# Designed miniproteins, single chains, continued (2), part 82

Each design is a single chain, and the fold is of that chain. pLDDT is the mean over its residues in the fold that is shown.

## One batch from the design tools (miniprotein)

Design m6836
Fold by ESMFold2-Fast:
Order: sequence, then structure tokens, then C-alpha cells
Structure m6836 (fold): chain A 65 residues (1-65)
Amino acid sequence: SPAETAARKMAEAAGSEPVGYGQGPALWGGVSKDGYVAIADEDGNVRGIFKAEPGGLLGAAPPPP
């Protein structure tokens, strides 16, 4: 799926591994204190979740919902 592909590409760029596709514990719009990032579609559904290396996610976090 597009979301899974995006999550894997971002995880690879961040030097981390995806932890889930389409759902998970990470909050949309932010990097948790544990380094998890969620990717959501325009409908607000969580499509991909991965653990980002600190500073490895190209220095950007998604905007808050």
C-alpha cells in the first residue's frame, strides 16, 4: 500500500524500523519521547508507524492534528 511504502521509506531514511502499518500507539503529528512517528492519511487514519532514530527523520516531525 502507499502508506506502507511511505512508512518504510521514512524508516530507512531515519535509520529505524517500522513498527506498524495502518495503526499503532504513536501520536499523529509528533515524535514521541520513545522516538515513534505516525503517518496518517488526509482522513486522519493512521497508515504507518515506525521508530525514528533521534534526529534521523530528516529533522522534521509531522504537524499536530
Scores: mean pLDDT 49

Design m6837
Fold by ESMFold2-Fast:
Formats: structure tokens, C-alpha cells, sequence
Structure m6837 (fold): chain A 70 residues (1-70)
């Protein structure tokens, strides 16, 4: 299960990079703040095309959609 703080961090990291990020790159940026299982869960949830990378297009709509909830 993906922590909300990790979802926010992933969005900001992908946005800052401006390109797809890999699991290894995400682990390096987070500096061990999250477990391998939590990072794997992020890729399982957001990596809908199953290529092992996360794009801004995959994560940005999720963050923006949250603002529509009451």
C-alpha cells in the first residue's frame, strides 16, 4: 500500500525531472526514507503500462483529481 506522503513525493520528483523515472532513481532520490515494498507499490499503482517507469502524465491527474473531492 502506498503512503500518501510517498505519492506526493513521487509527483514532485517526476515533475522536477520532467521525464520518466525508474525505481532505482526514485530510491536514490528518497535516500532510504521508504521501504522497497512501498516503492514497488508505487510502481504497481501508477505504472499502468507496466514498463517500470513513472511519467508525469501518470501521476499529475491523480494529484489534480484530489482537489475535486469535498
Amino acid sequence: EVPPGLRAAVYEIVKAKGKPITREELKAILGGAYSDEEIDAVFAEFDKDGDGTLTLEEVAPARDAVRQLP
Scores: mean pLDDT 70

Design m6838
Fold by ESMFold2-Fast:
Formats: structure tokens, sequence, C-alpha cells
Structure m6838 (fold): chain A 76 residues (1-76)
């Protein structure tokens, strides 16, 4: 995955979260078996439902921006 693609995914994810009124502390992007995973971290803990929604929206908008299959991480 190129640095340009990673930056575009991060920028799109951050913009999507900003539309939800959320400021991520960290946005990580990784490629796993041809699928791009986006992990969003917050300094303030979110309820599980809001965390899922934030991660899903970030992945969805990043996918639209890049044309790639982008999914939220299910980080344990």
Amino acid sequence: MSDETIKKVKDAATAALKKLGLTPAEVRVREVDGVVEVEVGFAEPLPPEEMRRAQEEAAKEAGKATGLKVVPTDRS
C-alpha cells in the first residue's frame, strides 16, 4: 500500500469523524490480506455502540475516497 493511499484513507476517516463531532486521538491504517483496516482511537472512551458507529463511518468514507475495500478493525 502506498504512502499516498494511507494518507488519503487517514484524511477521509478523520473528515468523516469530524462530521460526527468526534476528534480522534489516533487513526491507524493497515493492509491485511488485500483489505485495508482502519482503527480509530479516542482519548475519551466512547460507549461501545458509538465506537462501532465511528469506526464504521470512518471505514465507509475512506473506502469511498480511495475506491478500496476498507473495513473497521474489530480490535480486541
Scores: mean pLDDT 77

Design m6839
Fold by ESMFold2-Fast:
Structure m6839 (fold): chain A 91 residues (1-91)
Amino acid sequence: GPLERLERILREAERALEDARAAVADPSITLSEGIGLVLDGIGVAFEAELLRKKYGEKLSEEARELAEKAIALGEEAVRLGLEAVRKAAAR
């Protein structure tokens, strides 16, 4: 159901954020790696938003909170991924 899918997406969003945070701290981060992190963040945020729109009124409050959290974490991963891209491009 949508709750189980959103729990999976939230775990993917948490991983994307962890990877992006590690990349910002990595002096050897490449442009391609930074771009990949931006795309991962976009992907999880987009998937959560699509499920929120698709199920709408059928989402429990718990499922809506998971979707909102996954979107927020995905957006944060995008911001950090862009910082990693900027740092890599400066080399």
Scores: mean pLDDT 89

Design m6840
Fold by ESMFold2-Fast:
Structure m6840 (fold): chain A 70 residues (1-70)
Amino acid sequence: MELQSLADELNVLAEKAKAAGHDEIAERLQRESDTLRLMAELPNVSDETRQAAIERARKAIEEAKKILEE
């Protein structure tokens, strides 16, 4: 599902960021990944809460890609 796919992408970027020496970015990406995985397994997550988490995840991915693509 979309939450799991975003979580997987965040985890891959976190590993890449850590390998590049961006430990703080890696920790943030890992935290967002863990949050999305948890939400995917929880029953009764509101659509508003889920959409807010997806929006934060997408922003984190975009910011990480910008930093890692330099």
Scores: mean pLDDT 80

Design m6841
Fold by ESMFold2-Fast:
Structure m6841 (fold): chain A 120 residues (1-120)
Amino acid sequence: MEDEALRRAAELLGVPVEEVRSLVGKSLREAAERLRELARAAPDGETAKRLQLASELFERAAEEIGEDTLVTPEMLLLVAEAAARIAELLDQRDLPDEEVAARIREIEEELIRELKELLK
């Protein structure tokens, strides 16, 4: 289960599985910092965008559930899935900016609820 979650997260973010595996056991703050570094070094714009979004989602998670919370494979998958959904919304040219912003907020709020559930 853990290896499958990490493999799927890596596929969604466009990075090698060893990069997402290296985030397991880091604090949410450290994971956000590392994902930002990976975004700057990314081979293409889509990968850079998804990694930057994942970094921003871990920063929000750190504010909501504690910056010292340790990253799990399941958290990485949830964040990678949310980042991919947000990236797809940002590519939508026919939606008003206000509607895109509202949908992004809903994805972020759903992610935070799911992350809090994992900590029970």
Scores: mean pLDDT 85

Design m6842
Fold by ESMFold2-Fast:
Structure m6842 (fold): chain A 103 residues (1-103)
Amino acid sequence: SGHQALADVLLLAQRALTAGESLREAAARAREAARASPALSPEARRLLEEMFDLIVANDLSRDQAQGALGAALEAIAASAEAGASDTEAARRALEAVRAAIAA
């Protein structure tokens, strides 16, 4: 359920962006969903907040933000298949976002 909760938070942000919400609005929704999720460890929540802070701070375009969120979702799916914890999945997702921003 922790992996699903991580994916649900990222999918919420992705849907908000697709619906035409600003990057700040999408990030705020995602942070609220992460805080409201009892399935996430406190560390996984902190890593998600750091991820959205990076996305907002780097002033990404909608396409860049969608790409970064897609890479994070792939990292979470791969982590779930590998049997990694939700904290490890969140770390890999954050690293995927950093890599997408650097590209």
Scores: mean pLDDT 86

Design m6843
Fold by ESMFold2-Fast:
Structure m6843 (fold): chain A 80 residues (1-80)
Amino acid sequence: MEAARERIRELEERVKQIEEDVKNGSVTKEEAAKRATEAMKESAQLLRDLLADPSASTELLQEAVDVGTRAGKLLAEISK
């Protein structure tokens, strides 16, 4: 459970960092899309791991979905 919460926070920080790097022009769209895709894949894996744990709270599941959704929205925005 603690590891899952740490993974969610790490993913949220990574998505935030990608957004800041894109806004500042510090990364190319290609590099930003790669990082956003990796974050999205990791959030999907985390969600799968949580779904395999019968004691996982609905709150943790929702947070994993939320971070994946944010990474997906970021990827869509970069792809414009």
Scores: mean pLDDT 80

Design m6844
Fold by ESMFold2-Fast:
Structure m6844 (fold): chain A 59 residues (1-59)
Amino acid sequence: ASAAELAALVERIRAALRRYGLPVPEDEAFLRAVAEEAARWPAERRTDEHLVQLLLARS
């Protein structure tokens, strides 16, 4: 994934967490690692729900 794609995924993860009323981690390296893992998925699997579930599984 490009740097721009990863940055967009990080912001999408943050936005999804806020929509679900969940705390947003301040650890940018952690958010980046979650985004890098999600970037390996097909685009159709990168729903807000799946992104939140991934982050919680890695927390």
Scores: mean pLDDT 82

Design m6845
Fold by ESMFold2-Fast:
Structure m6845 (fold): chain A 68 residues (1-68)
Amino acid sequence: MSVEEQIEAVLEETRARVEEALAAGDLEAADRHLKQAIGRLMAIARKHQLSEEEIDALLARVEALARE
C-alpha cells in the first residue's frame, strides 16, 4: 500500500468516526479519534521520512475533520 493510500485510509476512517461522535454529541470521543489519527499519521510520516511541511499539511487535514 502506498504512503498516500495509507494516509487516505486513516483520514477516511477518522472522518467517519468523528462524524458519528459529533452526531451523538460526544465531543470527548471526537477528540480521542482525532488524537489517535494524529498518532497513526505521525507513525506513517516517520516510517516514510516525510518533510516537516508534509507533516504540517497532514495535521491540518486532521484538524479540518472536526470542522465538517
Scores: mean pLDDT 80

Design m6846
Fold by ESMFold2-Fast:
Structure m6846 (fold): chain A 81 residues (1-81)
Amino acid sequence: MTATPKAKVVVRLTTKGLSPEQARKIALDLAMTVGMDKIEFYEDGTAVLEGNVANPELVKEMAARFRKQYPGVEVELEFFP
């Protein structure tokens, strides 16, 4: 009920050498997998995802997988208490 605090997480994806289409696909795959509440796409190929997650470790694991799968993508994670 109250033992697992939810963390607000912001994920910033910056894709280099990828098309806007590929950047959107990466961002959507991440958002759908971890249940993000909000996603915004920027003209420069940056995407920002925001959500309140019960398992921030899952977000970190997905980010690590995306960095490995897409070497041209940079993933920044910010967690708020």
Scores: mean pLDDT 72

Design m6847
Fold by ESMFold2-Fast:
Structure m6847 (fold): chain A 85 residues (1-85)
Amino acid sequence: MSMIVIEVADDEQNVELAKKVFEEFKEREGALRLTEEPMNNIFKIVTDKSLEEAKELARKLQKELEKAGVTVRGIAVLSGKDVAA
């Protein structure tokens, strides 16, 4: 399990555009779950892919967000492998 955390610019147009890109990306990749967050401009994507695969997925997602005109402030990739209870 890995988690991709993405922060986009906190404006309504940017957030809506990001949500659209995430839904389209999720449909193509199949192994993504978008989690709800208290802040609308922060998105957490959980995947059962490895950390290396999740980093590649994050790179693809960043390119698609930027191509769509989304202002990405930051991306982090976290492994759940070492935090399994």
Scores: mean pLDDT 72

Design m6848
Fold by ESMFold2-Fast:
Structure m6848 (fold): chain A 94 residues (1-94)
Amino acid sequence: AEIAKEGAKKAKEGAKSGDGKIASRGASEAAAGAGKASKTDPEAAEEAAKAASEAGKASVKDPNASGSDAAAAGVSGIGASTEAGLAKGKPGVS
């Protein structure tokens, strides 16, 4: 959980400084951390996915920042949050 939050923080810092490379990397790390957290703590995974989504959204809001990579990571974070919700509510509905 902590690594995902740190990734989101770095993503926001990168967007703020205009460094899209740092922003996209941070968002990607946050999304990856959310996926790992979903196996042990679905609530932490949801918070991490939310942080990744916010980082991507912040980059996209400022077109001067390289938001494309951060936006892609944000979408990945949303997917991880959905997966965590499904695992918590109803495993195996096929």
Scores: mean pLDDT 56

Design m6849
Fold by ESMFold2-Fast:
Formats: sequence, C-alpha cells, structure tokens
Structure m6849 (fold): chain A 67 residues (1-67)
Amino acid sequence: MDWAGEIAAYGARLAENPHDPEALYNLGVAYEKAGDTAAAKSLYTAVVEAYPDTKEAEKAKERLAKL
C-alpha cells in the first residue's frame, strides 16, 4: 500500500475542505501505517476534539487507547 500517496491525497482533501473528520481519521491511519505514531496520535486527538459526535471520533478514541 502506498501510504505516502494516501497522506498526500488526504492532506490535499483537508486543504480544500478542512471540516472533514473522515479525511482527518484516514490521514491518522495512513501516518500510523507509515510508522509515524506521533503524527497519528495528533490527528486522532484532533478528530476527537473537533468532531466528538462522529463515528470517526469513536474510532480515533479506540485507536488512541490501543497505541
């Protein structure tokens, strides 16, 4: 899987639409799979803080608890 490509794609999507919890969560997953756990934690935390009532926030909380 090309995680660098995923990071670039979701980054571009967020630049155009910054209010996108799905893109933020998926960007966090891409960083985690690329081995950047610190970036992944920051992105998961951003989803939880900015979009607490979304399915992505629930997934991000679960990922943070297990990292």
Scores: mean pLDDT 79

Design m6850
Fold by ESMFold2-Fast:
Structure m6850 (fold): chain A 79 residues (1-79)
Amino acid sequence: TEEGEKLYKKGLELYERKDYEKAAEYFLQAGEKYEDVDKIKAIEAYNNASRAYLLAGDVEKAKEAFEKSLKLAKEIMKE
């Protein structure tokens, strides 16, 4: 959780500097750290990764990040 929070914060710092590709990579890593401990934070991190990839012009990676968030959202709704 603490490691995930540090990765997420780094993503936010990079996003503010408009380094969107790197911001998205850090948001993806934060989401992976959150998946087993806080699925809501994982969904948020993956959504932010998707948005950052869109701003970087990487539509395919944005779609992949969004699909990760949708998968987790469906898991929460079923449980």
Scores: mean pLDDT 85

Design m6851
Fold by ESMFold2-Fast:
Structure m6851 (fold): chain A 94 residues (1-94)
Amino acid sequence: MVPRLPSAEAARDVAGAFRNAAEALKKGDKQTASNYLVAAALIATMSEDEEVRERALKAIREIGQAMDNGDYETAAELAEKAAREFESLADRLA
């Protein structure tokens, strides 16, 4: 098994990645946004908490679909929402 991150740490790091992705999307920088979404996916897959993994991967899929449609405004909104949700989750797990 790959070593897993503690749930609170993983959730906090995922929140940071989504926040940075949202800022990149607002600037139309899809490459930087994509890099942060990849980072969020990697952190989430290292989490010991299945709920953290499932929620993060779902958010990444929804943001990716909005980006593929050229709807960067919706993608940024989804990323900001995900960042807030994972910040709240990290606070509950800490």
Scores: mean pLDDT 82

Design m6852
Fold by ESMFold2-Fast:
Structure m6852 (fold): chain A 70 residues (1-70)
Amino acid sequence: SDLEEFKKKLDELNDYITSIEDKLSDEEKKELSDKVFEVIEKVENGEMSVEEAIEELEKIKKEADELVKK
């Protein structure tokens, strides 16, 4: 199901952010965590489709990649 794909992508993103956390400032970690939380909340509230949520998680991963390259 789409929800299973979203959960898998969410787990993969959380694992990725954890793997790079030593390369991030406390403020950058908070910003990324806040964005992930907002996506989860919007999906739970029905304000965002699962497909849109997966795209937002991919965007957050790209933002995390750019923060590591600084």
Scores: mean pLDDT 83

Design m6853
Fold by ESMFold2-Fast:
Structure m6853 (fold): chain A 93 residues (1-93)
Amino acid sequence: SAAEAVARKAKERAKEVGLSEKAEEVGQAAKALALGDKSGGRTLQALAREALAQGNFQGPLMMVEVLAEALKAAGRDKEAEEVRKELEKYLRE
């Protein structure tokens, strides 16, 4: 399914940006969001904040892409764009 494909890709992306220990959580959150569960989006945002606090700037950027892909898989393209803008503002602050 599209949700499972998003989850697999999200896990691989997490490993590539130095978040291997969080890869399972990232994949699970991405799958949940792709299936319409908004708690997945909150989990991805929390993981992005944690990575940023630890000086990992690649992690938050990867989480934005994962969020956008999961929302698109759920049929919510406009929401994907809004999340990108909102997360950029959050990461700037």
Scores: mean pLDDT 80

Design m6854
Fold by ESMFold2-Fast:
Structure m6854 (fold): chain A 74 residues (1-74)
Amino acid sequence: MKKEEERKIAEELAREKIEELGLVEEVEEVKELIGEEFTKELLAMAGAKEAYEKGLISEEFYEELLKEVRELSR
């Protein structure tokens, strides 16, 4: 599977979970505090963890996202 497809799966799962938990407003506040791009990476990470547990994405893709978020948090 292409990395772009795995990323979209992770982002979609993150969005669904945010809506289910009622955290949509909190996500908008986080975007204002740390920026939209960094917020998107954090959401992709949250969705990637769940997607990986469900077998929808590879461990390699999940590890790459972890590295990207780590670099952005510096």
Scores: mean pLDDT 73

Design m6855
Fold by ESMFold2-Fast:
Structure m6855 (fold): chain A 55 residues (1-55)
Amino acid sequence: DPPRSPATGKPAVKDPETGNLVSPEYFDALVAEVKATRPDAEIKSVVDAGRLLNE
């Protein structure tokens, strides 16, 4: 059974670049961090969020 968020019921998010699974909460947290400094940024993957946070 694929891992699911107990809060939202969503399955883990697959990073298309690495194939690794991340929790939807982790991805949402990364998006929120980016949006705090770049509210107009479009984040499509955990890799995109990580790159924007590292800048």
Scores: mean pLDDT 68

Design m6856
Fold by ESMFold2-Fast:
Structure m6856 (fold): chain A 106 residues (1-106)
Amino acid sequence: SAAEIARHRALAERFRRAAEVLKEGYDKVQKAVDEGNTDEATEYAIKAFEEAARLVPEHRDYWEKQKKRVEELKDDGQKVANLVKGGYREMELLARDHEARAAALA
């Protein structure tokens, strides 16, 4: 029980940190898109996914797929921004799930 609570809390913290990285990345990507700097938007998106991959290496295939999609969609800055936004929403959901699991185990 105590060990399970500790594992869920540690996972929640890592997912929260990944969400923060991706949200900060999204804000930078969206700003670059709004300013017409598509090249910078692509660079910020790739960097955000690489930083998330370091925090959540278990999702390596997902991060690699997202980076590939950024390269494929680089001429559509809003779609690139939406990919990063999708990533942070997923990390927030995983963090909340693990926080709830830790709380339920008492």
Scores: mean pLDDT 88

Design m6857
Fold by ESMFold2-Fast:
Structure m6857 (fold): chain A 65 residues (1-65)
Amino acid sequence: MEEEKLQRAREAAERLSRETGLEIRLEGDTLYVYVKNMTLSEIAAVIRAIGLGIELGLSTRIVEV
C-alpha cells in the first residue's frame, strides 16, 4: 500500500467504473463493487474487479444495492 500503488489502484478503479457503468470504490486496501442486477455484464465486471484486486494486492468486496 505505497502511495504510487494506491494511485494506480484509484485510476484503475475509476477506469473500470467508467467502462462497466458500475460504482467501484477504493477504500483503504479494498475494492468495493456495487451491483444492482445479476446481468452477464455485471458478472463480467465483478470478475474484472477481482482480477484487478489480485493484481494490485487488494481485497475485493461485492455489494448488492
Scores: mean pLDDT 77

Design m6858
Fold by ESMFold2-Fast:
Structure m6858 (fold): chain A 94 residues (1-94)
Amino acid sequence: SAAERKRRRNELIKELAELTGVSQSWVSDFLKKTNATLEQMEEILELLKQFPDKSVAQTLLSGADAKNLSMDEVISRMRAILETLAEIAARRAG
């Protein structure tokens, strides 16, 4: 239902705010501006958990907002960065 989707959205906003250190109001405005779906919100939350530094994640979201990127572009950028970080970690471990 619409009420259930709104409740779940509010829960995801809270988790995203806690994980990135930005305010819930900022996250809510960003997601509204980008017309983010619940599925995209969940995907971003899982990607953010994979970043070694929360400040990097915060900088990426702020940069995406400043550049008016779509949620799909944000998700694609985050995936590309995580892939690059994994490659760097693998090279350093060898």
Scores: mean pLDDT 79

Design m6859
Fold by ESMFold2-Fast:
Structure m6859 (fold): chain A 93 residues (1-93)
Amino acid sequence: MEEERRKEGEEFLKELKEKGYVTLGSESMLESLKEWLDNMKEGSYITVAHYDEKEVEKLTEELIKKYNAELVGRDTILTEENEPIYTAKLKIV
């Protein structure tokens, strides 16, 4: 448990450092990364991405309520297989 949480946190920080944002795809990821999310610096960005638009809305609302995040924008991108991925970009304030 401790080792698995630490590994998830290290991957989270690596993505944040390399891309300047983190992508969340599920409530399970949100729960696993809770400790790291609670320690995110003000002004950091989080991108929520999922194939289901309602899941993006749910995760977006949860981030706003729990982490005082602001919705910056929403977008829809297409994969190489022409499948839509719904996204929402949030800023920690």
Scores: mean pLDDT 69

Design m6860
Fold by ESMFold2-Fast:
Structure m6860 (fold): chain A 118 residues (1-118)
Amino acid sequence: SMKKEEGEKKLKEGEELYKEGKYEEAAEKFKEAAELYSEAGDAKGAILAGAKLAQALVEAGKYEEAELVVKAVIEALKSNPENVEALRLVAETLEKLGKYEEAEELRKKAEEVEAKLK
């Protein structure tokens, strides 16, 4: 799918911007990636891009937007529970938002999912 390929390109662009500390620009690319993956029907790609978007939003100081994105990603993970990387990224984001109990619950879930995949 061209939309999936475009999504992968935007995800990589966002990752490079994030490494450079350009968090607002990284968030825009991760948002574009999530939309493209969603249009392509790639739920796993959309969830991962959403988790990276939430992390970039926290680093950019956009806490309210980050909380909304985290909530959406957690809801999507209920139907796509094998996304260990997204579970761990969302847990880290929740901890930075002061939501320690929710972060611990997702870390435990990531460990359980990872154990089942090995």
Scores: mean pLDDT 88

Design m6861
Fold by ESMFold2-Fast:
Formats: structure tokens, C-alpha cells, sequence
Structure m6861 (fold): chain A 107 residues (1-107)
């Protein structure tokens, strides 16, 4: 369980770093979409870090489920934006889908 949460957290961190490169490259609505994705991913990261610190299995489960819902929102936002057609956007989607699979296996 802990190892899967730690791996999911690393994938989310990698996705945040890639999303930050989109802020340097894009403008207007695409930049706003990237900023929203980063905000969602930082929230998911916070929930996963809190889950790793929790000694209560019920609290850990709720935090992981919360993180998973936020990752779903980030994936849908990317898929509904032109960023999904970029190599960076596709890489972020792939990383987040792998992170979600690890979180499902941890529950």
C-alpha cells in the first residue's frame, strides 16, 4: 500500500513539472487550462502526502479517494482542452491514469 501511494505521488509530481512547462509555452485559454490543472494536481499531491502521514486506515482511504477524484477532474480538463493534442498534455494524461491505477490497487 505505502509503496503504491509513494509511486503515485512521484507520478503526480512529474505531471506538475510537465504542466509548468506549458505555462512558459502557451498563452490565453491554454495557459489558464494549464494553471487550473496545476492547481488540481497540487491539491491531489497534498491529499496523498496527508494519506502517507495518516495512521488511521479510514482517514487514509478517504484522502486517497479524494485525490483520485481530483485526478479525474484534471484528466477530463486536459482531454477537453487543445493541450490534450500536445506531447506534454498526452504525457500528463498517461502519468495521471497510471497514478489512478496505483491508487485503485492501494484501496
Amino acid sequence: MKEKLEKALKLVDEAIEIARTLLERYSGEDKQAAERVISLLETAKYLLEEALKSKDPEVQKRLVEGAKRILDEAIELLKNSPLSKTPEGQRIIDLLEEAKKLLDEAL
Scores: mean pLDDT 86

Design m6862
Fold by ESMFold2-Fast:
Structure m6862 (fold): chain A 69 residues (1-69)
Amino acid sequence: SAAEERLKEALETTPLSVDELLRRAGVWSEELRRRVTAVLMSGGGALDLARVLATLPEEDRERILAAAS
């Protein structure tokens, strides 16, 4: 999807760690952290992370994209 592609590009180009990106975006939660950690621990990459983040509300996705730039 377009949202997944935008998030994947942001994750690949940002100098921030995923944790710092989510904190800066103000969308940090324990549930989201567990989902992100599960992807990373299973060897998932930017596309797999983007798919998790694409399930968030549009407002949260836009905050993540803004924080990445």
Scores: mean pLDDT 83

Design m6863
Fold by ESMFold2-Fast:
Structure m6863 (fold): chain A 102 residues (1-102)
Amino acid sequence: VKESAERWAELIGLMGAAQMLVSQARALEARGGDPRVVADLYDAAGDLYAKSGQNKKAAQLYQRSSDIYKSLGQDTVSLQLQSKAYKLAGDDKKAAELAKKA
């Protein structure tokens, strides 16, 4: 019972932290804050969703972070984030291709 409750608390905590980071990223983006910080918040939120098994949400956040880094001319980081997104979507071939280009 303790182990099950601790695991549920961990998953809720990860999902809550991810949602908090997404909210911070959106608020910062809306007020014209540092786009690199916005992208890093989306990447970090994606990692938390991935750890909680929310692979679709994680992939979407990695894609948002990738789009921001691409707009900043950081093509290598953008490709690495796209690779992370495709890997979570199960497209290992596309993920490997994008990682090789980075």
Scores: mean pLDDT 80

Design m6864
Fold by ESMFold2-Fast:
Order: sequence, then structure tokens, then C-alpha cells
Structure m6864 (fold): chain A 84 residues (1-84)
Amino acid sequence: SLEEIREALEKAVDELVDRFLKRYEETGNFAEALKELMKELRKEVDRILEEFGVTDPALRKEIRDEAFELFFSRLLNKNARGER
């Protein structure tokens, strides 16, 4: 169902945000960490869409874009609140 897809996406995004912050801390290179984690996000979204049988290219793009927006929203919220 759409609810199960969203639950899987939210879990994946949360894990990837935490991995991004760790990678950025380790390397000091924001752009490199972002590029690496964006590749992982695309792979994870594609895996979830395949598991749920989503084959429509337009819907796949919409869900991918939503996951990308969710990633940045959560990253910005954590970063803004963590810089005290």
C-alpha cells in the first residue's frame, strides 16, 4: 500500500540522514558526503519501489522527488537544531 511505501521511505531517509552526518564529520567535505548519500538514497528508493511493484515512471519520479525533499528537510532541521 502507499502507507507501507511511505513508512519504508521515512525509515530509509532517517538512516541516510544519520549516515550523511557521520560521513560529513569524518571527511569534512560536505559536497562529497552529499554526493555519496544521494547515490545511496536513489538506490534505496528504487529498491523500495521494486519491492512494492511500482513500475509507472511518473509515479516513481514523484516518490523519488518526495524522498529527496524529505531527506533535505530532515537534514536541515537536525543541522539547524544541532548547531548550538
Scores: mean pLDDT 81

Design m6865
Fold by ESMFold2-Fast:
Structure m6865 (fold): chain A 91 residues (1-91)
Amino acid sequence: MEIQVKVLGPDGSLVWESPVQTDNKQFTKDLIEAIRFAVELGDATIEIITSGNEIEAGALTGLAAMMAWMLGARVGRLESRGGRGFIDLLG
């Protein structure tokens, strides 16, 4: 499964993106970097893009939200649709 992480600014613009990964360990590293960047930016959205189905995207979105919370982020809305997940971080 291919996985990519993006950070969107408050206006929905792309401000940061990872390479496309096929390895869960590299995805975890990219996700931690994205969370740290998003927290520093404030009012950011983390987007997870997968070649997987909606169930896999939902599970990854939930995991990413838990990781964001553990790293001190304020987690707002979660959404998944198709192979994509979205996590709104509160400023």
Scores: mean pLDDT 82

Design m6866
Fold by ESMFold2-Fast:
Structure m6866 (fold): chain A 100 residues (1-100)
Amino acid sequence: SIDELVSAALQYESEGKLAESKGDLDTAAESYELAALKYEEAAKLAEKEGNLETAAEYYQLAGDKYSKAYKLTGDKSYLSKAIDADVKAGLLDIKIALSK
């Protein structure tokens, strides 16, 4: 369910913040990537259910977590994933605006 995916994402975010506070930047980035993946799964499920506003919100959250992983590591693969997630959120926002 979406709630289970979001709960998993929040747990990974907490683990990322803890690792970041300890200076373990690689572990923090991995945890943020796992959180982003759970938000992307939640977004895809929301899209399938026709809840475009919820899907846009979770794609934006996924982008935020990938951006954090990029900031901690300098790994541009995370930046590419963040941009992809943000573009998906933006396209959904446009679709919502045009639908009414």
Scores: mean pLDDT 89

Design m6867
Fold by ESMFold2-Fast:
Structure m6867 (fold): chain A 87 residues (1-87)
Amino acid sequence: MTAQELLDKAKEAYEQGNYEEALRYATQAIFQALIEKDFDTYLEAVELLLKSASEIGDHYTEFMARLILLHIKKIGEEESKKIFEKE
């Protein structure tokens, strides 16, 4: 599956209230987006991971997702995208 296909499955699971499945697909989408160097899908998957983890009380995953988003915000989204796609 592509990162986008995994993200779409995560979104569908989230909309159905299946937050544990949404978290699993979002995690897979993050990993696949890293392989594909797809920053836009990576960013959206991290945001969905945060929301899903928050819903199920997975405070560790929620904290880690918040740290990733905070670092992206500090560097800037466009600059983060350039670094991500270059590596």
Scores: mean pLDDT 85

Design m6868
Fold by ESMFold2-Fast:
Structure m6868 (fold): chain A 57 residues (1-57)
Amino acid sequence: SAEEIQFRLNLLEIVLGALELVKERAEEKGRLDLVAQEQRAIEQVKQEIKRLREQLE
């Protein structure tokens, strides 16, 4: 349902915010390996958000 998709989108937006914060912490510590890992996770979440938004159209 559209409501279920919207709920999932809201959760993914929260997860995206948390991943961005973790990436910032890794950058501050000079952990480039972790920055790359978190960036990949961020990109996967963004792709899922895009996919779900397209289903609402």
Scores: mean pLDDT 87

Design m6869
Fold by ESMFold2-Fast:
Structure m6869 (fold): chain A 63 residues (1-63)
Amino acid sequence: MKEKDWIVDPTVIREAILEDPEASDDQLMERVTERLGAKSMPDILKKSVRDAIRAVREELKKE
């Protein structure tokens, strides 16, 4: 698997959350995947992206 083609920019995650703040983690994962131009998120990245979604949500709650 070529992970170098999937750089998860926190801005992409933030924009997805701002577009639908009530979306589930799974729905946000799908949106982030689409914004990266992929059909599905690689399993090895799913945990990292899920953790990043939660971290960005916590930061947005502080704003």
Scores: mean pLDDT 70

